# Designs tried in a protein design run: designed miniproteins, single chains, continued (5). Part 29

Each design is a single chain, and the fold is of that chain. pLDDT is the mean over its residues in the fold that is shown.

## One batch from the design tools (miniprotein)

Design m17039
Fold by ESMFold2-Fast:
Structure m17039 (fold): chain A 71 residues (1-71)
Amino acid sequence: MEEKIKKAEEEIKKYRDELRAQAGRDSTLLAQRNPQASPRFLAGMAAWNQRDADAEAERKRKEILEKVKKE
């Protein structure tokens, strides 16, 4: 059980890191496609994308841990 939890936490960490990397790429592409957009708007969108990525990672973490507890 404990070993499965440790492995799940490792997978969750990789998943979170990938989601944050993807959010960073999406924000960069948004800025490149919208050079006339205000810096404030772009910064707000970047912050929102990172927040959304963190929320998704936390949701996935809870799901994986619950599955591990049932197995």
Scores: mean pLDDT 78

Design m17040
Fold by ESMFold2-Fast:
Structure m17040 (fold): chain A 80 residues (1-80)
Amino acid sequence: SAEEAARKAEIEETYQRLYATFERSFGSDVAKRLEPLLRQLAELSVQMKTADEEKRKELLKRGNEVIEQMEKEIAEYLAG
């Protein structure tokens, strides 16, 4: 549907923006390492816009787990 295509486009746009931001801040090697986590974060961000209160709490918990994993990946890169 047009709505599904629009949602998919919004996720891709959000992901590309996040990727560019992290590439500028930490370099291409870190951005590539974070790619699957940045994609997850983009998907969660878009889902949050239409989520009810209970679903929003679940998505926030998942988002925090993604952020913690991103922090770990960055720390490991900087340590090595």
Scores: mean pLDDT 87

Design m17041
Fold by ESMFold2-Fast:
Structure m17041 (fold): chain A 61 residues (1-61)
Amino acid sequence: TPEEIETYVMVLDLYAEIYPEYKEELEKLKKEAEAARTDEELDRVMVKFDGLFRKAVEKES
C-alpha cells in the first residue's frame, strides 16, 4: 500500500543517517520501494534491507 511504501522510505532514510557507509545501497532500496506495485515487491525490498542491516550490525559487533 502507499502507506507501507512511505514507511519503508522513512525507515531507509533513518538508517542512511545511522549507517552512512550503506547510504548508496539504502538509496537503491528506496527507489525499489517507490517503484513497488505489489506487497511481494515490497517484501523483496525488505529482505534486501534485512540483509544489509544484519551485515551492518555484525560489523559493529
Scores: mean pLDDT 73

Design m17042
Fold by ESMFold2-Fast:
Structure m17042 (fold): chain A 64 residues (1-64)
Amino acid sequence: MEEELRKLLREAGLSEEEIEEILEAVRKGDFDRVDRLLTRAVIEGKVSPEQAREIARLARELAK
């Protein structure tokens, strides 16, 4: 699950630093932070809205 999420973030064009920031938020259960980071990535054109939705879904699944 975490490796799958990391691959999706990398394929979307996020930096390793951005990927680790999102993964840390997921590990802490801080989904408000995850949603903010993904929203910024969409606004910056790095991630599509569809990719952001799938990433957020997998992040919540990983936190179970």
Scores: mean pLDDT 79

Design m17043
Fold by ESMFold2-Fast:
Structure m17043 (fold): chain A 78 residues (1-78)
Amino acid sequence: TLADRKRGVELLQKGEQAYKAGNYEEAYRLFTEAAELFEKAGDRLMASYALRKAGQAAKKLGNDEEAEALYRKAKELE
């Protein structure tokens, strides 16, 4: 829905702020929630973008396997 898309954008912005501040666990949670909202809204490109950002946060946390899985999901949405 439009509301899901709007919430996704808000969470994506909060996630990017957390990522820039070095709060990678918070960024990861915000990006993954944003991706789910974009998927519910049918916004595949924004969902892909949010999943790639979640993958970047996962890599910063040393979770390379999770990052790789997120990048694969993002590619499937493109």
Scores: mean pLDDT 89

Design m17044
Fold by ESMFold2-Fast:
Structure m17044 (fold): chain A 90 residues (1-90)
Amino acid sequence: MEELRRLRGLVLETVRLALKYASENNDSELIKEIQKFASEIHRAFEARDLEGLARVLERFVEFLKSKYGDKYPEVLEAAERALREARRLV
């Protein structure tokens, strides 16, 4: 339970940073992807599906890498940190 709370904190930080940069850059595509990510990650947390959490985070990290590369390094770093924590819990 404590592990899921910690992972949720890392995910919330990732969403916060992503929304900040999306808003500052008027990046509607990133906003839509964040909304999709938030919906999928919420369902995985509710189901306590650790494999699902890792899978959703992997897809978000790959989206950031493929679409933005190094454009939002703090967002990518936060997402990768959350992914590492999720994988540790599986």
Scores: mean pLDDT 84

Design m17045
Fold by ESMFold2-Fast:
Structure m17045 (fold): chain A 55 residues (1-55)
Amino acid sequence: SADIREEALRMARLLRAAGVPDERIREVLVDHLTRVYGVPRAEAERLVREILAAL
């Protein structure tokens, strides 16, 4: 299966291209990672912050 980071990065790119504000992208991705993959919220928040900074 695809790396969780790669999936989150793909989703972040699509949402940003659609004009979604970074704060909303953060909430959507953190919720997705915690609910779908069981990533702890603090880890999900760090990962999403790193992804948005790398875009």
Scores: mean pLDDT 84

Design m17046
Fold by ESMFold2-Fast:
Structure m17046 (fold): chain A 76 residues (1-76)
Amino acid sequence: SAMMREEVRRLLEEIERLAKEAVEAKKAGDLESFKKLMARIQELIARLLELLRELGDPEVEAEALKRLAEVDKLLS
C-alpha cells in the first residue's frame, strides 16, 4: 500500500532525527533527555517493524533494516 510505504519512510526519518538528538543529549550529559529519546526511538522502531511485516516488501525491508543498523551504530 502507498500509505504504508509513506508511513515507513516517515517513521525512518523520525527515528533518524531522534537518534541524532539522543547523541547530542548524551554528549551534553543530559541523561534524562537521552532516556526519554531512547524510549521514543524504541516505540517507533517497534511500529516500523510491525509495518514492514504487514507490507511484505523485501526491498523496502532491506532498506529499512540497513538504515536501522546505521541508527544502532550512531547510538552505540
Scores: mean pLDDT 90

Design m17047
Fold by ESMFold2-Fast:
Structure m17047 (fold): chain A 72 residues (1-72)
Amino acid sequence: SALEEVREAAEELRRTVEAARDLLSPELVEEMLRGIEEALRLAETASEEERREMAEALRGAAERLRAYAAAR
């Protein structure tokens, strides 16, 4: 389901943030984790289309964070 896609993408982003924790400020880590929690809350009442967009956005954020970490 699209909700499961959001949950999987959120978990991937959370793991990516945790893996990159030492490269980020505590404030940025907290902001990213808060954003993940907000996305999960919004997904519960979102349409299937909105859920797919959320999952894509979360996966994109994980990719950008990995690219940032790899460049260092």
Scores: mean pLDDT 86

Design m17048
Fold by ESMFold2-Fast:
Structure m17048 (fold): chain A 60 residues (1-60)
Amino acid sequence: MVYNKEDEEKFKEGLRELIEKENNPAYRDLLEAVENKDQDLLSRANRLLAGESPENLPPV
């Protein structure tokens, strides 16, 4: 996927809405990963969204 700043901002806005609606820490982790371009945090957030327990994930 080609990196696009407008797509990034749209994705961040969608994540902020999901954080407010769902109150799920995985969406907050995704927002932080996008803002910091942190691949480890992004990987962790994707696994949380897939339904893995936070205690089974490596620390970031």
Scores: mean pLDDT 66

Design m17049
Fold by ESMFold2-Fast:
Structure m17049 (fold): chain A 86 residues (1-86)
Amino acid sequence: MTVVLILKNASPTLITAEALKGIGLGLDGYPVEIKLDGDTLTITIRDASEKVVEEFLKLAEEYEKRGAKVTIKKEGDTLTITIDFS
């Protein structure tokens, strides 16, 4: 499964923290692509295990509890999680 995490209107601190987590997954052997466009961070993880998927869903739930707007979309083998901090 491919997981796409999109952070919109994120602070530099949140962008740095989540980008470092993405880099960590890349070092663990996952194909990871990280793209930064202004205040929007996109992390794409290919061949994500069920554990990795569950960890990102828990991350989304935690940010939603803290007031972020979370949208989760599943299209085929791709799970897209959008977290908007505006």
Scores: mean pLDDT 83

Design m17050
Fold by ESMFold2-Fast:
Structure m17050 (fold): chain A 111 residues (1-111)
Amino acid sequence: SDVKKLLEEGIKRYEKEIAEDPNNAEAYLRLGNLYFDLGDYEKAIEYYEKAIAIDPNGPIAPTAYNNLGNAYFKLGDYEKAIKYYEKALALDPSNGGAKENLAKAKEKLAK
């Protein structure tokens, strides 16, 4: 599809950016998002983990942990989804998205 081609072009661009600057945590976060949009949740997890490893307490870390939780949620791993949403909220308690996602993941685990 045209959307898939656009996502694949985005992946190539950010892969080039990380090759030029391997400490660019935001580029890894964006790569994770593109793989998530393609439905490749395992690769999304890999790139979110790389973003967190570069700057675990930086400004992208709460978003990266929330998105890591979303990827595990898509894989049906609700226990890991809860763990990472809680990490996102520990870094940014005002993250309403992570709070809502945490509640949803807890509901899935209770059923």
Scores: mean pLDDT 89

Design m17051
Fold by ESMFold2-Fast:
Structure m17051 (fold): chain A 59 residues (1-59)
Amino acid sequence: SMKSEELRKKREELAKKLEELIKEGKITSEDLVKLREEMEKAESIEEQIKIAEEFLEKK
């Protein structure tokens, strides 16, 4: 569906931002593990995206 395609694009954009912050040393591997654990508790992909966006805003 169109909504699923939009969520996929947002995930790709967030993944690129995460990679850049990792390369800059602003995000550690431990931070990523904790982020993934929080995302696993989310009931939907939309909630996972929100968690990732909030995490990126902290940095």
Scores: mean pLDDT 76

Design m17052
Fold by ESMFold2-Fast:
Structure m17052 (fold): chain A 74 residues (1-74)
Amino acid sequence: SLEERAQQLLFEMQQLQHQSTDPQIQAQIGQLSADFVAQYMQALTLPQDQRDKAIQQLIDQAQQQLQQIQQQMS
């Protein structure tokens, strides 16, 4: 489900944040996580026919941003 995908993504963000020793990377992941949660909560207020599409787009965008942050850790 989309909820399970969102929960998994948040868990992955938390894992990467805890694995990083760089305060800047930790701050970037924290901000991404906060923004994702805020946008996810906003998407839940949409009509059902738009909500699932909006949530999927948010997950895809946040996952891409997380991957870019992860590349900065390399």
Scores: mean pLDDT 84

Design m17054
Fold by ESMFold2-Fast:
Structure m17054 (fold): chain A 74 residues (1-74)
Amino acid sequence: MISEEEIREALRKYGGISSGDHLDGVVKELYDLILKKGPDLTDEEILNTLSSDREGNYNNQVKAMKALSEKYLK
């Protein structure tokens, strides 16, 4: 199962999150969703969590979502 640290590193790699405070919040929310939903977690739910950072870069958030989905689902 993906770890909180692996989520943080993936988000850092692709960018798209506007600040470190938003990054910490997004990492915690994604980790909680992964624990709650497991294999039922969708790409849309990941992207919705990332796009809650309204000041972030949406295209980079899409790239981060795809990378997280690939690592989590494989």
Scores: mean pLDDT 79

Design m17055
Fold by ESMFold2-Fast:
Structure m17055 (fold): chain A 70 residues (1-70)
Amino acid sequence: MEKTVEELYKETKEILAKVLELAREKNDEEAIKRAVELGEKLHELITEKPEDKEGILKLKKEAEELLKEI
């Protein structure tokens, strides 16, 4: 899978936005907290190591798993 860092960043951000929206509808405070923490890690990764494609891919996977758990 040969997605760019920018594409992975955008996709992960969109998944986290969906998680936050769904978690707010269900009053799932733990899911909100986890989504915020993943968003912070994503921001740090893209600013400090913008070439770390594997790191962003791992965060995207975690965001997708969180979305499935809600």
Scores: mean pLDDT 80

Design m17057
Fold by ESMFold2-Fast:
Structure m17057 (fold): chain A 79 residues (1-79)
Amino acid sequence: AEELIPEEHRRRLEELAARAKAAIDAGDYAGAAEALEEAAEVLREVAELLEEKDPELAEKLRERAEQLREAAERLRALA
């Protein structure tokens, strides 16, 4: 498997994804935005760790982090 993300970071991302979904389902857009912002930070940390080992994956993770940050800004505007 081409899964190079450390278990600790994967688990944190899964927890943050669950929190974001639960917040959206409850109409808590501010809480959802906070979860997405934290997930974006985790993805940036993982990208930095992988930059020397897998620069292509690192770039994709940075792009996903930026997309999550933009989604969080939109959710905050709705809150």
Scores: mean pLDDT 82

Design m17058
Fold by ESMFold2-Fast:
Structure m17058 (fold): chain A 60 residues (1-60)
Amino acid sequence: SDEKIEEFIDLLVKLKELGYEEEAQKIVEEYYKKIEEGVDPEKALEEQIEKAKELLKKIE
């Protein structure tokens, strides 16, 4: 959904601003890899959003 895509982009921007650009890039790469491996795009997006949120929580 557009809302989930926007949330994902916002999380990636936050990670980049905090100096975690390599980690943000890896999260994006994992999203595309999951889709290539046959994971549902909506499920893959939700999983990567959760991963980005968890990483941000650890950074505090």
Scores: mean pLDDT 84

Design m17059
Fold by ESMFold2-Fast:
Structure m17059 (fold): chain A 78 residues (1-78)
Amino acid sequence: MEEEFKKIDEAATRVGRAKAEAQRLREHDPEGSERVLKLADEAMKLIAEAMKDPSKVEETIQAADRVEEEVRRLRERL
C-alpha cells in the first residue's frame, strides 16, 4: 500500500516536471508542446484515479513514461 502510493507520487512529480519543461519549450515548438501537455493532463487524471485505487499504479507509471519520452523527443528536436 505505502510503496504503491510512493510510486504514484513519484509519477506525479515526473509528469509535473515534464509539463513544466513543455511549457518552457512552447515558443520553439507549439504543436509538440501541446502534445506533451495533453499527455500530461491525461496522466494526471490517471494519477488522481490511482490515489483512490492503487491497483492502477502501473498505469500511472506507464503514463509518466510516455510524457517523459515525448518531452525528451521534443527537447532533442530543438
Scores: mean pLDDT 84

Design m17060
Fold by ESMFold2-Fast:
Structure m17060 (fold): chain A 99 residues (1-99)
Amino acid sequence: SSNLQQAQQLYLQGQKLYDDGRYQDAIQQYQQSIQLSPPGTRLRADSLLNLGNSYYQLGRYDLSIQYYTQAVREYRRLGDDRSARLAERALQRVQQQQS
């Protein structure tokens, strides 16, 4: 769909900004990608995971936990137990940083 194509473009832009250390700008792109990604798509799950990663890099552990938790749920909806476990490990890392 055109929305999914736009979401993919925003996701790729977010990854580029993340790689450049521009985490706040990456967050904006990932958030827009999520808005245009249908429920149950891998792109939505991946965008939520990278939103969690971006907030983690900014030390926003509260928001990182929120988005990692959503990514786990989305990967489980997809039946992607491997990616769900990876997101759960990221979640555990953030929870340890808050302690």
Scores: mean pLDDT 90

Design m17061
Fold by ESMFold2-Fast:
Structure m17061 (fold): chain A 61 residues (1-61)
Amino acid sequence: MDEEIKELEEKIKKIDKQIAALREQLAKETDPAKKAQIEFEIGILEGLKGIYRGLINLLSS
């Protein structure tokens, strides 16, 4: 339980760093197709982060 929660927290931290890096890339990107790809990747990562937070809540309850 505690080990699984810690693993999920670490995954969330890694995702936060990836999202931050992608948002920096998005801010500098001028190609519409590449912007769409980056936005799509950010969306997937934010969705995954939400799932992991949900799992932590279930495991901690």
Scores: mean pLDDT 85

Design m17062
Fold by ESMFold2-Fast:
Structure m17062 (fold): chain A 80 residues (1-80)
Amino acid sequence: SELEALYERAKGLVEQLKRIAETLRQAGHDEVADRILKEVEELEKEAQKAYENGDIDKMREIVKRLEELAAEAERLAQQL
């Protein structure tokens, strides 16, 4: 289903962001890593809730936000 595909996408983005945050932490950017992880944890919780409720529109919103965050975090990791 579209909801299952979106939830899988959200989980993949969460794991990607956790890896980027670990890279930033290893580079000495603990404060930035902690901020990313906090937002990711909030979005992960909301994604689970949207999945449990069958809320596909909310899931689309969460995936879009996670994609934006991943792009920004990756840019930050490459430049800082």
Scores: mean pLDDT 88

Design m17063
Fold by ESMFold2-Fast:
Structure m17063 (fold): chain A 124 residues (1-124)
Amino acid sequence: MTAEQLVAQAREALRAGDYETAIALLNEAIKLAGRPTVEMYTLLAKAYLGLGEPEKAIKVIEEMREQGIEPTAETYTVLGEAYFLLGEYEKAIEAYKKALELDPKNSRAAMGYLKASLKLRELK
């Protein structure tokens, strides 16, 4: 099985809400890949969010950056969602801003930015 085939199966598992299967497939894809992609790490972080493990999602994105892989708008959106789940609203806002700088039409990042900003106002 190729890394690309494992990613395809992981996408199907994510769509089905089978986050544990997606994590296993993505970890295998990353190990098998000669050059892991930003998509592999972003999907892995997204799967950890699905399990309610935002700290692991953040760690995956940090490991990706340590490999010299540049985040995408989707990566920053996932990072913002992870920080939001941890109550780190200022960090969530900064991540969503980065997502919107890369893709101004990203509705998830725009909604996350507004939601985090409202939470930060409420917690004064």
Scores: mean pLDDT 89

Design m17064
Fold by ESMFold2-Fast:
Structure m17064 (fold): chain A 56 residues (1-56)
Amino acid sequence: SSAEEQKQRLRAFIEELRKQLEEFLNDPSASDEEKELARRQYEELIRWAEQQIEQI
């Protein structure tokens, strides 16, 4: 169903966000402040995507 396809896309999106965040947090050129900001932004976006899955 289109609902299952949408959930699958959102789960893939969450996995990609987690990967991007982990890569950024392990970047030695990024400051602690930049890493904290990125963590908050990615966590908020992941939560949004998780909420979208719950509505489907």
Scores: mean pLDDT 88

Design m17065
Fold by ESMFold2-Fast:
Structure m17065 (fold): chain A 60 residues (1-60)
Amino acid sequence: DPGVQLAMKETGLSREAALELREAYERGDEERIRELAKKYGLSVEQARSIAEGILVLDTL
């Protein structure tokens, strides 16, 4: 998936992390976005921005 690959290359996140962020954002799960931000050392704003970028690129 182009969004997942780009996020991995730009942020150093694993494929698993990128997929988790995309799924949480797609579901509108703010609690999960906060959890993932803490888990991966991101701010909530960064996590949300990354997740949105992945979803946009992978969904069209």
Scores: mean pLDDT 81

Design m17066
Fold by ESMFold2-Fast:
Structure m17066 (fold): chain A 67 residues (1-67)
Amino acid sequence: SEIAREVSELMREAARAYDEGNYEEAVKLFRKAIELAEKDPALRHMVPALREAYESFEKLAEEKKKK
């Protein structure tokens, strides 16, 4: 679906922002992807997996900031 494609693109953009050292932007982009998936009933079954990935990514970004 188009929304699933947008979610995937936002996740890739978040990964690129993280690689560039822009952790704040990366987390924001990933959060937006989750919000889009949550608002579409057809994608709701994917949300738990996306949230787990987001939590891992956010934790990694936080650890990078502390070092």
Scores: mean pLDDT 75

Design m17067
Fold by ESMFold2-Fast:
Structure m17067 (fold): chain A 61 residues (1-61)
Amino acid sequence: VPEEELQREIDEGLALMELGIAKLMIEKNGVSPEEAAEWVRELLEKAGLEELAEEVREELL
């Protein structure tokens, strides 16, 4: 498997995990969807995953 394909799978897994945490924050802690989306966006952008950050933001909003 090319290293690029493996890295993509890891990045997508990380994005899904952060999305799951954001949804729990909304449901259990009363965090607004906009606040949770901004938190995930900042984390993924800091990791260099700008495209995934925008996709997760759109999913939460």
Scores: mean pLDDT 75

Design m17068
Fold by ESMFold2-Fast:
Structure m17068 (fold): chain A 110 residues (1-110)
Amino acid sequence: GLVEEAKKLLEEAEKLLEEAEKLLEEGDYEGALEKVEEALNLVEKALKLAEEAKDLELVEEALRLAERALELARELLKKAPKELVPKAIGLVLRAIGLRALAEQVIEKLK
């Protein structure tokens, strides 16, 4: 069902963000950016499913992961070589957008 699919996507997104953190610590900025991008794709899909299911707790979890992705993207923007800065900026903007969307969905479901 929608709830079960959203939960699996959010669990996978959290694991990808944990992998991104490890890659960042290792200095693999390109790998870390790719994992953050993949996590944001899963969070976006999960948020749509959570909204359709009207599951406030899953929307709040999607918000939490979007905020974690934003923090990682900002750290990557700070540390990444100049060639990766455009991708890091793109991920920061995308994470801000997903956070805003999740906050709007929370208000709609209350």
Scores: mean pLDDT 91

Design m17069
Fold by ESMFold2-Fast:
Structure m17069 (fold): chain A 56 residues (1-56)
Amino acid sequence: SLEELLKRIQRTVEEAQKAIDEYEKAKADGKVTKELELRYLSAQLTLRRIQALLAA
């Protein structure tokens, strides 16, 4: 159902936001790792694609 799809999108957005928050925290501490950078970039790409899809 549409409701189930929206709940899955919501979880994906929350996971992506957590990755961004973790990266920003690490950046403030000067402790960015390659793994955190990859998760951050992946999260940003995911959020932009979801935003574009929902705006259409």
Scores: mean pLDDT 85

Design m17070
Fold by ESMFold2-Fast:
Structure m17070 (fold): chain A 98 residues (1-98)
Amino acid sequence: KKIEEYEEEIKKDPNNAQAWFNLGAAYLVEGKYEEAIKYFEKAIELDKSLEAKALALIGKAYFELGKYKEAAEYFKKAAELSGDESALKAAEYAEELA
């Protein structure tokens, strides 16, 4: 239901960064990690204000895929932009698994 709503919003306005972000989040919840990453990257391209939050979720997607080096890099970028200690801790944990 939500995925179809976000796809219709994107169809009406392909520059709607929030709709791309929401689509990425929905795919992440469904375990479709590669698709989620693509949609988050599109959201960042369209709206830099979403960058810190989208990078943290891209990091989570890479972590779930077992790509711990990539996950750590994205969590670090998110932490640098947001100052979020949780993102920094996630990066440290991913680095230990890499």
Scores: mean pLDDT 87

Design m17071
Fold by ESMFold2-Fast:
Structure m17071 (fold): chain A 66 residues (1-66)
Amino acid sequence: MKFRVTLSGDVAVQIGIVLRLIGRPDVEVTPIGENEYLVEYSGSEEEAQALYEELSSDPNVTVERL
């Protein structure tokens, strides 16, 4: 499953979000613009859906399913 993720907030908040994503198993994070990342999840579809819902609940994250 692939997501386009745009981050907002201060630098510390953005770093915290990126480190959390990179720390997850089966997650690949690729920078594609300023504060914009491609997040690829290769685990289960259920876990991918849970990740999408987690990301969409964060006020400093704008997430789009690709």
Scores: mean pLDDT 82

Design m17072
Fold by ESMFold2-Fast:
Structure m17072 (fold): chain A 65 residues (1-65)
Amino acid sequence: MLELARKAVEALLAGKDEEARRLGQELLKHYSESEVRGLFIEAAKSLGYNGLVARGLAETLLQLS
């Protein structure tokens, strides 16, 4: 769910680490780690971030989850 991944990225950027972790954990219940990483990268890019920043945000979200 790309919308849930966008909410996780936005929560992380707002410093709401517990909310970001909860949203990442919810995605990991239904998708593999590789699929969730892809969703976070796509979500970050949809918010205007370049591929390098998007990958960094995705890895941070996965480490929190």
Scores: mean pLDDT 85

Design m17073
Fold by ESMFold2-Fast:
Structure m17073 (fold): chain A 96 residues (1-96)
Amino acid sequence: GAADEAAGRAAEGAARAARAAAEAATAAAGAGAAVAGVGAEAQARIAGASEEALEAAREAAEAAAEAGLAAAAGDAEAAREAAERAEEAARRAREA
């Protein structure tokens, strides 16, 4: 019924947000790992990029938690909006 459809869409939003948060965490981990064998200027630049990626990963994780709560409540629109925020944060983490 309509409630099952709303729950399904809300669960889809939560899954999208969780995937985005995982992508953002992977990007942040990659940025942090790239320090061995580079000069001091490059290390400082990588550290700055790692901080930006970590901040974006935090935002993606927060949005994924919001999407999960919305899904538990059957709020498909709130879950979708949170998923969009998580995906945007993941994009910023990858670009950092």
Scores: mean pLDDT 76

Design m17074
Fold by ESMFold2-Fast:
Structure m17074 (fold): chain A 55 residues (1-55)
Amino acid sequence: SEEENKAFIKELLQYAIDRLRELIEKADRGELTPEQREFYRHALEVLEKKLKEVE
């Protein structure tokens, strides 16, 4: 159903957001280049906006 699909997408987005936050934490400790940090932060913004859209 549409409700089941929405719930599944929400779970996938939340999972991706949580994993990406972990990557950003590593980046903030200097484990990634500035370009990689910016890429992951931008990706996080996009995913958070999409999560808001499906909620």
Scores: mean pLDDT 81

